# Designed miniproteins, single chains, continued (3): the designs that were tried, part 2

Each design is a single chain, and the fold is of that chain. pLDDT is the mean over its residues in the fold that is shown.

## One batch from the design tools (miniprotein)

Design m8036
Fold by ESMFold2-Fast:
Structure m8036 (fold): chain A 114 residues (1-114)
Amino acid sequence: MDALLAATRPGEVVLSMEAYENGKLIGRKTLRLRAPSPAALRAAGGRAGEEIADFALEVGAISEEEYEELRGYMHELGEGLADAAIAAGEPQTVEIEIERPGIKVVATLVVRAA
């Protein structure tokens, strides 16, 4: 059972990210957002997606030229995950890996409708 999924409460978006350089942990970030309505859940999902792109840029896993496109894509992914959680009535999770030579970001995003 995924520990992050089990720790996510109804009406929450939880994001956990880790960055590695040459196999060594160089950064870790966790975000927990409360979203008591479907509209708030979609917005929180989109925001969590954007945080993945922000973190990837910060740790050097992507270039500034890649950032805007990735941020938009991750925003849509996060909103889509929220829509899926609302429609299914059960938690949804996605794992995202962003890698370039020597640098890897692993992100787990969980969305649970109220």
Scores: mean pLDDT 87

Design m8037
Fold by ESMFold2-Fast:
Structure m8037 (fold): chain A 84 residues (1-84)
Amino acid sequence: NLKVKNIKITLKNLISHPVFAAGFLSKPENRKKFLKEIIPYFDEVIDEVAELLKTLPKKTRDAVLNEIKKLSPEAYKKIVEKLK
């Protein structure tokens, strides 16, 4: 699935550039747009999403988690369990 591969590459790039990722995801519009694109493929990219969240500052991490919760309560439940 080319879409899933592209999302994984994007996530790996963000993980590799934590300062950029924190700045990018600190902005509400960027979070919303980015997460809206990945939510349909969430189960296939959950490991990369969890890894990205662990690299983010707590404030940005919480904001991303809250946006996931708004977009998909089911995806939020899965990622919270993954982060334990």
Scores: mean pLDDT 88

Design m8038
Fold by ESMFold2-Fast:
Structure m8038 (fold): chain A 69 residues (1-69)
Amino acid sequence: SWQDQISTIMGDVHQKINSSIQKDPSKSGQYGDIGQKFMDTVVDSMKKPNDQAIKTVQQSKDDAIKQFS
């Protein structure tokens, strides 16, 4: 379901952010901002879930994860 897809994507992003904060707590604010931007995209996608909205959430995950690389 779209709920399962979004839940998995959210888990991946939250795990990466939490692990990154644990490695460098001085960047917790920056990492929190990345997480908030991602969550704003998830909330907007939940208003009208469809295949395009899921792709938008996946792209937001990729953009967030790339910022830690």
Scores: mean pLDDT 80

Design m8039
Fold by ESMFold2-Fast:
Structure m8039 (fold): chain A 88 residues (1-88)
Amino acid sequence: MAAELERAIAALEEQLARVAASDTETRATLERAIELVREALELYRAGKDISLAAAKLTAAQLLLMAESLTASPEGQALLLEALRSLMP
């Protein structure tokens, strides 16, 4: 799990690096998704609430999906690729 979450964060950061500087909405969405996945990873590493870690991952997936519906075509492509990185 920890290694999978680290890989997911790396993939999300790669998508974030591909966002156009003018696309502040897609950038903000990816930054929030990365934050949620990082929070899930920290909970998992700490051996705390694993169910809360799972909930944070689900929240990141739902956020990426919801925001993709209103994003630009370029933003939608990046958000959907980020979503796929969280759904093996």
Scores: mean pLDDT 82

Design m8040
Fold by ESMFold2-Fast:
Structure m8040 (fold): chain A 66 residues (1-66)
Amino acid sequence: SSELEKLDEEIERLKEELKEAEKQLERETDPVKYSALGIEIAALEFEIKRLEEERAKLEAELAAAA
């Protein structure tokens, strides 16, 4: 459905942001910036998980309606 497609697009966007943050973390030598990147990565992982759970729920609802 178009709603599943929108969720897939947002999940992919956040996964790209996560990959960039992880690349920055690998090269970060400043402990304060390293800590800040770690917090950002954790927040991105949490949001991705939340959207994946929302997608799974929507997919199950659509399957039940068929």
Scores: mean pLDDT 87

Design m8041
Fold by ESMFold2-Fast:
Structure m8041 (fold): chain A 71 residues (1-71)
Amino acid sequence: GLVEALEKIAEMAKKGDTELAANSARVLARYFRERGETELADKLEQAANLFRQGKTDEAIKLLEEVAEELR
């Protein structure tokens, strides 16, 4: 599901694949935006930008916040 997808993105980033993690977060942001979930989409776009800046821990925290909102 969506929570498992977010956990997978965090695992990619922890393994150093931050570009793939950023791109995957942006794909999920588009998914939520198309469904009217603007606040979730904005958080995921912010996480993608943080991954690109090398701020991996901050980006992962945002993914965890999105996952908690979906539980």
Scores: mean pLDDT 86

Design m8042
Fold by ESMFold2-Fast:
Structure m8042 (fold): chain A 79 residues (1-79)
Amino acid sequence: LSEAVRRATMRALKEAIEKGTGVASDVVRAGDLYVAVAVSVENGEVKAVGVAVSRDPEEARRRALERLRRAIEEGATGA
């Protein structure tokens, strides 16, 4: 599970960094579960991260994006 979170995080970070600033999300499978990570990057700095796990990849992505929004409200990394 931790490896899947790391992989999703790295892919989302790569996409956001390629744009320099923005939000990116990715989903990876971990056994019978899907791990989604959403990352907000500004000027190459990670501002917030949202992570979610679900048996449905779309549900995982939606939950990760919701948690990212909440983390941004708290000024980063608070979830």
Scores: mean pLDDT 73

Design m8043
Fold by ESMFold2-Fast:
Structure m8043 (fold): chain A 68 residues (1-68)
Amino acid sequence: SLEDEYRELADELYRMIKERAPVEELEEVIRRLEELLSQITDPKLRANAQAAIDWFRSLLARMKAAEA
């Protein structure tokens, strides 16, 4: 299901963050999460997914600022 794909990919992204994967790899996974979000029609799943993606994007922005 789209929910299962989203959860699995979000868990993978969190693991990558803990392992300090490169910013460009994190951004690719975030893009895939955003693509999955565009396909989710359930309001509850969309709200939860959007909140998580916003958090990941915020973290990515801080990581990019540290590299600048």
Scores: mean pLDDT 81

Design m8044
Fold by ESMFold2-Fast:
Structure m8044 (fold): chain A 89 residues (1-89)
Amino acid sequence: DLEKALEAFAKAQEAYAAGDLAAMAEHAREAGYHLARALLKTRSAEELRAEVAEARAELAAAADEDLPAVSRLFAEAVLDGMEEALAEA
């Protein structure tokens, strides 16, 4: 459900503004989960798994100077959530 993904992203932004990085990561994971579920309605699981794997490889290759720790934490949480949804597909 795309609506649930957007709601979770909004909650992640609110948590970040409050300085609660643990809550930010949890909501980012929820957002990734619902985003992947929404995408699976129109895209193949194989195609989405390949894209998530590429995104994770790109994230792992990014230098710390180019990607702040908070941005890395957020991106990793989103990808973790997407992988959870894909494991159920």
Scores: mean pLDDT 84

Design m8045
Fold by ESMFold2-Fast:
Parts: C-alpha cells; sequence; structure tokens
Structure m8045 (fold): chain A 92 residues (1-92)
C-alpha cells in the first residue's frame, strides 16, 4: 500500500523535524537520552528493551520537572528514530 506508506512516512518526517528543531533546548543529559532512544528505535529494538530503557531513565529523575524533561527527550528520540527506520524501509 504505497499511498498509506507515503502518508505514514510524511507524518513521521514532520514529527522528526519538529523533534530535531527542539533538540537544542535539551541539556547534555537529556540529549544523550534522546540520541540513545533514537538509535534503539532506528535499529528496531524490541518494545521490551525500549520500555526497560525508559523506566531506567525515568528512575534517575530527582523531581517531577526532571521526569517531564526526560519524557520529552524520549519522545524526541522516538520521533527521530522512527523516521530513520521508515526511511530505511522507503529506500528498498
Amino acid sequence: DEELFKRMYEEAKRLAEEAKKNMPTLDEKEKKVAEEVAKMVAEGAPASELEAFYQKQLAKAKSEEEKKRIERAIEYGVAIGLYERLEKLAAE
């Protein structure tokens, strides 16, 4: 289904571009979390591995504000990684 794939790809691209635009607003620790999540998602890591990583990162938070920042970093990483994964599929 070429049409459905194209729509999914364009949406993933939009979300990844939004995430990349916001990456400079993250601190060093948050950037590393986002980059690691992006790599895991782009490499096709299983959901269980991603969930374990998310829980580990959230457990490091010392405040509700820090938890929200880590959650945001994870969201950016997922958006970037998903687009990279779909881009690889589109290249076939």
Scores: mean pLDDT 82

Design m8046
Fold by ESMFold2-Fast:
Structure m8046 (fold): chain A 101 residues (1-101)
Amino acid sequence: SAVELAREARRLAETARTADEAARAGYLAQKGAELAIRDGDREGLQLAAEAGRLAARRGIELGRSGRAPVERAVGAALLGIGAQALAWFGGKRLGMEIDVS
């Protein structure tokens, strides 16, 4: 379900030690958002947006700290940002306001 994907994405974002793990979190958040939009799942969409934000922040933190190569960190951040953008557009269709940050 969208909720399950978003929760796994959040868990992975919070525990990510590598850019690849942060990228995986962002990818799962995007898939959660896509599924939530398809199914009209407002809770899943909100959770996917939050997971995407955490994945993007974690990617940036790993790049800034030198723990990940810049190119990998940027890729992870963009996946998380993409999940938030998708959730924002999907939220408009579902009559909800998703904060993007």
Scores: mean pLDDT 87

Design m8047
Fold by ESMFold2-Fast:
Structure m8047 (fold): chain A 64 residues (1-64)
Amino acid sequence: SKELAEKVALALQQRFKLPQQQSELLAAEFLSDLQDEKDVAAIADRFAKRIGNADAVDFLKQLA
């Protein structure tokens, strides 16, 4: 949903200090990958690496 994507993007900006454009892109791709893939842990690890912060793994798992 648009509202969920906006919430995730804001959290990435506030918690992980990412720029707005990158946060919006990563939030949209993360939510899209959750629809196509069932391995939430693998998705979270992949996106945490793109964010550059391992602490993002647990945050992203909680969103799924």
Scores: mean pLDDT 83

Design m8048
Fold by ESMFold2-Fast:
Structure m8048 (fold): chain A 109 residues (1-109)
Amino acid sequence: EEKEKLKKEIIEKAKKLLELGAKDLVRIIALQLLVAANPNDEKAVEELYKLYDEIAPHATIEELAEMFGKKKGKEEEILKLVEEIVENASKLDKESLKEVAEELLKLLK
């Protein structure tokens, strides 16, 4: 199915973010996808807000990319991967979003 291809592309892009040292960013993405799948999931919403508070309230996107990326000059690559993940996720239904989010969380263990 087309949905399986989109899910696979999100996972592959998330793996590239992990290779760039952006582990916390992948966790933010996974929690955002869980919230998108079920906006009433209070635990996922709380974890997402806690991560934003811990990582850097009011940090610029460039500063977040530097914090998550272990190598300087990878900010643009990280931002592009995030944009592509968001674009692919926007085409998925709620069940597929939940499945992808759970798979991304497993990558972080």
Scores: mean pLDDT 73

Design m8049
Fold by ESMFold2-Fast:
Structure m8049 (fold): chain A 106 residues (1-106)
Amino acid sequence: MREEEERRRLEELREQGKQAIAQTQQAIAQANALLTKADEMDPEEAAEQAKELAKQLGDLSDQLSKLAEEDEENREEFRKAATEAASTASAMAIMYAGKLFDLELS
């Protein structure tokens, strides 16, 4: 690989990382809003939103973890974002399971 191709690859990784961090922050904000409103929502609607956010945040966590392996300069920032995404995805998955259980018992 030529040096200019390696430089372009690193620039592309950095742009992907910035976009993934921004998407992670937006998804975490949506998850926190859902946690606040879930008790006032229809359980089926809350379950579906939690399921979608769990998937989105899980995908973002995986993407950020891969970016952290390739970019040593931004590794800590990407790992931090990946951890926050994974934690929030887990919380959404727990909410989804809980809402499904509530629906079955009703």
Scores: mean pLDDT 83

Design m8050
Fold by ESMFold2-Fast:
Structure m8050 (fold): chain A 134 residues (1-134)
Amino acid sequence: MPSYLEKLAAKFEEELKKMVEAVLNQDKAAYQEHLAKAETYASNLILYLRLIDEKFGEEFADVFSEVMRAIVKAAEAVLNQDKEAARKHLEEARRYVERLQELGDRAKDPEIRSALYSLARSFKEVIEELEKAV
């Protein structure tokens, strides 16, 4: 059976993908719905990791929040048809995803490492999908 962390990561990944699909379809209402759900699962992931390992959870929260912020700004730029702003924020998102991958490399717990690698992969996939719109 998947762990609680794996279940949270999977729910976050699902809502992140639905949010990006809504952006590509220019569906602002669906975007807002799936963004809110993704942010809820993101908050739960941060709280859970802080509970398991406070110091690692704080480092994760900082990097993960920056990835989310960059992706949200890129998504909103795509919705507003601002291709220049979208490209800039997607480049920022790629840099933070690399930092998230580096956190995964430093994780001693195989379950935490696996979850971070899965999250980094999902972020790379949605960045590539948004790049097709710019």
Scores: mean pLDDT 89

Design m8051
Fold by ESMFold2-Fast:
Structure m8051 (fold): chain A 73 residues (1-73)
Amino acid sequence: ARARAIALVEERAQELLEKIRNDPYWTEAEIAAAEAQVKQQLAQFRQLLADGRLDPEEVVREFERQRAALAKR
């Protein structure tokens, strides 16, 4: 469960970063700032899981629920 929760969040973070990097309207400075923010948020997420503040199974269930909702639209 924990490994899957981390993998799902990392996958979404990479998708977001790829969209930002491929957007011609973002400057290199703005891309660097966004990458730093995403990296910080990912590190905080990993720390919350390590401290037991987040249930990895609940995180996986929430991501699966959100993905199912998007697939219906």
Scores: mean pLDDT 73

Design m8052
Fold by ESMFold2-Fast:
Structure m8052 (fold): chain A 75 residues (1-75)
Amino acid sequence: SMDDQRDIQNFQDFANDMIDYISTMSPDDQQRLIDYFQVTSQNRIDVMIDNGYDQSFINQMRDISTRYMQQMRNV
């Protein structure tokens, strides 16, 4: 749906903003932001599961989250 695409886009925008800031930070602060992103992403997914979102959508959100966490760790 258009709402699902908007949620995905908002999540990607959030992740891209985190990547932009993380590159300017100390290693300790980078790790704190990665941990924050991981917890925040998991909480969003858990809320979607609890609200009965489609498994295909949940899998897409998990894949996006994993991809961005890998990008953040490689900065």
Scores: mean pLDDT 80

Design m8053
Fold by ESMFold2-Fast:
Structure m8053 (fold): chain A 87 residues (1-87)
Amino acid sequence: SLDERLEEILARAKELLDEETLELVEELIRKIRQLSEVAPVIAEFYVDLLEGLIDAYERGKISKEEVREGIESLLASAEALLARLAA
């Protein structure tokens, strides 16, 4: 389920990421949950993207700065989409 995937992502983020980046992950998870109420297929797409960023960082394919920037970009995108869907 979406909730199980988000719980697993959060657990991994807590082990791998610093407190500042973890706060961004927690905020993005909140936005993904909001998206799942109105656009569940799009919410699943954001979960796949977030999971991919954490996987890439864990594998040493991207830097700490790049994973943070990726999460910030996804958060901004999710917020913009939520605002558009609410209008």
Scores: mean pLDDT 88

Design m8054
Fold by ESMFold2-Fast:
Structure m8054 (fold): chain A 79 residues (1-79)
Amino acid sequence: STIEQQIQNELKTLEGVIRDLQATGDPDFQEIAKKLQELVEQTKKAISQKDYTSAILIQSSATMLVMLAFIKEKVKQKE
């Protein structure tokens, strides 16, 4: 796969995560979803300009937010 194909596949995964977070009804997860949507739009813009370095860095930030959401979900389940 090309770098662009890998980035596009990650965007599809992020869009799925955004929908799942929005569906929770939890304001904290909805705020994370909004931030992820902003990063998705920034990534799409970087790809349109063939700026793969910026696209990868933005996706790294998005991955960190997804990890934080996952940790927060697991902590809430223990309450």
Scores: mean pLDDT 83

Design m8055
Fold by ESMFold2-Fast:
Structure m8055 (fold): chain A 60 residues (1-60)
Amino acid sequence: MSLEEKRAEAGRRYDELRAQMATLHAQAKASTPEEGNALRKQAMALGQEALDLLEEVEAS
């Protein structure tokens, strides 16, 4: 895979992770406190995954 293709793939994955985080935050806002807390923790984990992905692209 070319460097451009690798960056494009990472960009798509990053956008997917951001979209999933936004969905989880919206669901958390509409949920019970217990469910909302669990959803926010899931969103934080996806956020870390997105940051790790960006670091991998920069290291390439």
Scores: mean pLDDT 80

Design m8056
Fold by ESMFold2-Fast:
Structure m8056 (fold): chain A 74 residues (1-74)
Amino acid sequence: MNQQRAQQLVEQARQHERQGQEAERQGDYLTAARHYFEAAVHYLEAFSLTGNPEYLEKAAEAGLKAHRAIQQHA
C-alpha cells in the first residue's frame, strides 16, 4: 500500500513540475512557484511513506525551483 501510494504522489509531483515549467515558459512565475511548491510537498509525502532519500532530494530541488520562481515574480 505505502509503495503504491508513494508512486501516486511521485506522479502527482512530476505533473506539478511540468505545470511549473510551462508557467515559467509563459513568464507566470507566481504560478510556476505554486506548482513547484506543490511538487515539493508531494515528494516530501512520498519520503515520509518510504524513507527513500531520493524523494527528499527531489523535494529540495522542487523547493529551490519554487524559491527561484518567487524571486522572478513581477
Scores: mean pLDDT 86

Design m8057
Fold by ESMFold2-Fast:
Structure m8057 (fold): chain A 90 residues (1-90)
Amino acid sequence: MEEVEELRDRIIKIVEKLLKNSTPENQPLLKKMLEAVKEGKYREAAELARKIGNVYLSNALLHLDEYVRDGSPEHLEKAKEYIDKLEKLL
């Protein structure tokens, strides 16, 4: 539970940073993504990330969604790897 909450908070910070530096076309999608992440709707957030072309964020959110559903540690580790990569690029 704590690891999911910590990773969610990291994702929220990434989305907020993207929103502050976003194009007008991407702002509505990033606002919806931020709401979806805060509500634990990681699959919906992943589809929004794909629409803006952020493949790492989309993959991180998909793995987090799968982890919440099945509890597989591999999905949590993959989500962390993509978020670590994103934070280094931002």
Scores: mean pLDDT 86

Design m8058
Fold by ESMFold2-Fast:
Structure m8058 (fold): chain A 73 residues (1-73)
Amino acid sequence: PLAWARQQLDQIGEQDPKTGGDQLKRAADVLESQGRLDEAADLYDKAADYYAKAGDDKTAAQLRARADALRQQ
């Protein structure tokens, strides 16, 4: 289930924020391709938080903008 997968990815992100962000972004990309836009947006926001913790504010801002766009659908 998505809740379990998200929890697993969150655990990875706590140890290495960039790796956690990369994993969450890939999961969000898959959900977006499946039309699961709300779930994809939630994962993009979570990935953005991890990229921000890693110091990648540009990628974090881009992912937050993508999440906002998906929530408007």
Scores: mean pLDDT 79

Design m8059
Fold by ESMFold2-Fast:
Structure m8059 (fold): chain A 70 residues (1-70)
Amino acid sequence: MLSMADIKALAERLGISVDTAMAMVNDAALLLKQGVSQRETAEILAKKYGISLATAEEVVRVVAKKLEEQ
């Protein structure tokens, strides 16, 4: 799981609120654990949070790598 410091750094880098970054990280982790692909997870987040697909793909990549290291 990403630490609070990691989530804050991600939020600052992407120009979003910490609360939004936390919600996106949690949604990405749940979808990936349910077997949804990284591509489909990114598309869901981009639509739900009104962000670019590229930004959503970066969030999903960070979460997916962290889950693979567990």
Scores: mean pLDDT 81

Design m8060
Fold by ESMFold2-Fast:
Structure m8060 (fold): chain A 68 residues (1-68)
Amino acid sequence: DAADEAQDAGAAALAAGNEEGGREGAKGSIYAHQGDNEGAKRGALKAAEASKDSPAAYKAGLRGAEAA
């Protein structure tokens, strides 16, 4: 679901060494738990944007946004 996908996007960014992406993914997960799917999508997209120079993390963030 949207919360899990945003959390996974943040975790992927952190695994790639991108703390900013991790923070944005975590924010997306919080928004999803509040029922804010647009906030969840925004968080996942921000995680992707922060990680765009790391292909694996960038793709994970885009997948999270797509799922939200």
Scores: mean pLDDT 67

Design m8061
Fold by ESMFold2-Fast:
Structure m8061 (fold): chain A 73 residues (1-73)
Amino acid sequence: SMEIERLKEEIERLFEEAEKTKDVAKAQQLLNEAMRLSRKAVRLLEELGDFEAAKEFERETHKRILEILVKIG
């Protein structure tokens, strides 16, 4: 799905921006938006019957968010 691909690209852009910013509050806002879009992507994958892809994407996104949060402090 082109919609899922666009969501994944946007989520990655948000993660990259969160890592590059020196503003902790801005980083938290970017991560919150990435989480919102990630939930949409997971739901769309589940609607397509791609339950394994949905679980994998959710796990990967969760790990990425935690890694960025640890770096932010």
Scores: mean pLDDT 87

Design m8062
Fold by ESMFold2-Fast:
Structure m8062 (fold): chain A 89 residues (1-89)
Amino acid sequence: SELQSLINEMKELGKKMQPEIDELSKKYAELFSKVKNREDLLKAYAEIILEVEEKYGKEMAEFEIRSWAKLLNIPEEELRKTVEELKKK
């Protein structure tokens, strides 16, 4: 599918782009390696957003929600709901 092709391109780009932050890039690559469909993609981004909230605070996490929702053409509310569901576990 077109979405799967885009996900694969993002995975490959992520592996190549970040020599100075390879450890962080590896962690994100592992998250995205498990993405098979739209639901997995939402969970992967929600995991990243949750980590951002823990390290950098709620304002930065909210910025990430808005940015990724816009980039992925996903409703902000759907991504926000996925983050909140992860917090409850």
Scores: mean pLDDT 71

Design m8063
Fold by ESMFold2-Fast:
Structure m8063 (fold): chain A 69 residues (1-69)
Amino acid sequence: MEVVFEVEGPDKAELRVGGVMRALAYAVEQGLAVESITPWEPTEEPGVYKTVITLKDGTKITVIHRAVE
């Protein structure tokens, strides 16, 4: 199963941390442990970054940060 969380705002590390925290809260609510988290990486779209959190059951949560000025 794939879940996507999107955060929009200034290009600040704090917003990326907030996005990951929301994804981790979702995992805890589902009773699932985290298997891995990828580094934040730029996407093909300018100003858009993503990380992927994989849970023990194989569920992937994609957290997207859309940087706006």
Scores: mean pLDDT 78

Design m8064
Fold by ESMFold2-Fast:
Structure m8064 (fold): chain A 55 residues (1-55)
Amino acid sequence: SLLENLRENMKDRRGGEAVAGAIAKDGGGSLEEALRAAFNGDAEALAEMARRAAQ
């Protein structure tokens, strides 16, 4: 599933960093907060952010 693939990408930090970069650019969001969500718990939130960033 898309969530599974995103979780796997977050483990190698590549997906997490891409999402965090988009968040930071959008409103100065913290890379730490995005990676924390990815690293331990909110694959759904990360997936949503990734989709928005990809748009």
Scores: mean pLDDT 55

Design m8065
Fold by ESMFold2-Fast:
Structure m8065 (fold): chain A 67 residues (1-67)
Amino acid sequence: APLSPEEASLYVKEAVDAARALGLTPSNTDVVEAARKALEEGWSKEEIKRYLLERAGATPEQIEAAL
């Protein structure tokens, strides 16, 4: 089943918090796109984290450590 709006919001929040912990700031556009994909495509928490970290400029090592 696709994610509920509440689950999608929580997953995006956790991904944004992970990026901020690394000193990165995703653009508002990337955050909105991640929320849309979570709702429409049923993206997992790990998929949302990877997407936002990659878009915010995280290294592959930082992404693996955050997942």
Scores: mean pLDDT 84

Design m8066
Fold by ESMFold2-Fast:
Structure m8066 (fold): chain A 100 residues (1-100)
Amino acid sequence: SEVEKFTGAIILLLEQQSAWAKLKGDKETEKLLNEAIKKLKELKEKKASLDEVFKEVKNLMEELEKNNPEAAKLLKEGLRTLSKSSPEEIAEKLEQIINS
């Protein structure tokens, strides 16, 4: 489904950011990203709704904004890039997360 493809794309984005956090020695950001990756993989396996996936991404964004604003900024840029190649419904929902 488009939701499964989209969830997979987010997982790949977060895996790249987790690898970068690890290289920088940012263990707290790495942990937050890896916990979100695990939850998103579980949601993908359960064929969860788009709303459930977005709720998890929103929660991660809020935790990153509180603990590491630069990591939150990097995630927002990655999500903005994904929105440009996404179906309109998914793109609009991504913009809500980015601009909230």
Scores: mean pLDDT 84

Design m8067
Fold by ESMFold2-Fast:
Structure m8067 (fold): chain A 80 residues (1-80)
Amino acid sequence: SDKEKEELLKSARDEIKKVLEELEDPSLSVEQKKTIKETALTVFEDAIEKLKEVNPELAEELEKMKKEFEKKAEEIIKQG
C-alpha cells in the first residue's frame, strides 16, 4: 500500500538523518566514521536486495537514497 511505502521511506530518511548526525561527532576518528558509513551502506544493500524481486520501484528509490547518503557522509568525513 502507499501508506506502507511512505512509512518505510520515512523510516529510511529518519535513520539516514541519525547516522549523518553520528558522523558529525568530532570525537570520532576518520576510520570510525568510515566504518559507520560502510555499516549503513550494507544495511541499504541488504534492504535493496530483498526488495528487488517483490517491489523493484521501492528498491530503486532506496538505491537513490543510498547514493545521496553516501555523498553526504563523504562530505562530513572530509570535514573531520
Scores: mean pLDDT 83

Design m8068
Fold by ESMFold2-Fast:
Structure m8068 (fold): chain A 75 residues (1-75)
Amino acid sequence: MTKAVLGDIADALGKKYEKEGKKEQAAFWYNVAAELYRESGFLPRAYEAQANAYSAQGKEDEAKTLRKKAEEIRK
C-alpha cells in the first residue's frame, strides 16, 4: 500500500516535469514510479509508468509495447 502511494507521487512528479519540458527529470520520476508499482505488485501501472519514461526519452516504440502489455494484463 505505502509503496503504491509513493509510486503515485513519483508518477505525478514525472507528469509535472514532462509539462515543464524537462524530459530527463520526467523519465527519472516515471522510472521511480514504475519500480515502486512493480514492488507493490501493480504490474499494469508499472508498465504504464515505464512506458511514460521511454516516451519522455523519445523511445516511442518501446513505450507502445509496454502500454500494450499493461492493457493485456488488465484483461
Scores: mean pLDDT 83

Design m8069
Fold by ESMFold2-Fast:
Structure m8069 (fold): chain A 76 residues (1-76)
Amino acid sequence: EAMKKEEILKQLPVVEEEALAELKKKKDEELAEAVEKSAEFLRRYLETDDPEEQKEIIEEYKKWAEEFNAKKEKLE
């Protein structure tokens, strides 16, 4: 059974809230930021029916992920 777009969008805030609550207990604000950003990109992707816009969102996500990973490496 394929989850419908609207059902995925409805579940996304719940999953995000649960993940953020767990990360707050660990005081891991950096991972909480990653969860929030990933959820934002996924929501934008699911709300967009244009394949070109979806591709742009994926490219923006990849760029953000690269910057986030570089930031993590710098903190070591």
Scores: mean pLDDT 72

Design m8070
Fold by ESMFold2-Fast:
Structure m8070 (fold): chain A 94 residues (1-94)
Amino acid sequence: VTVPNLVGATIDDARATLTALGLNIIGTVDADSQDQGILQAQTLGDIDIILIASDTIPFISGGAINVAKGANVAIVRIGDSTIVTRMIANGQDY
């Protein structure tokens, strides 16, 4: 399955897109930093994709990601952000 670039989308729009593609959103983590959020997300299970939403991080990166059908997604929120600022593919769980 190809996940489109979700950077700049709202968390709600990203959730809808991922669900429509048949991916599993297995958790949402509230964190004070990207590193904290990534570590917390990894405790939820085998994560294929991490979406980070932050209003304090101006560096936007993203791209299309190819994953297996039913791949697991975690969402990391930093502060009260509703906009996805980063997408990370967690390749260590493959």
Scores: mean pLDDT 74

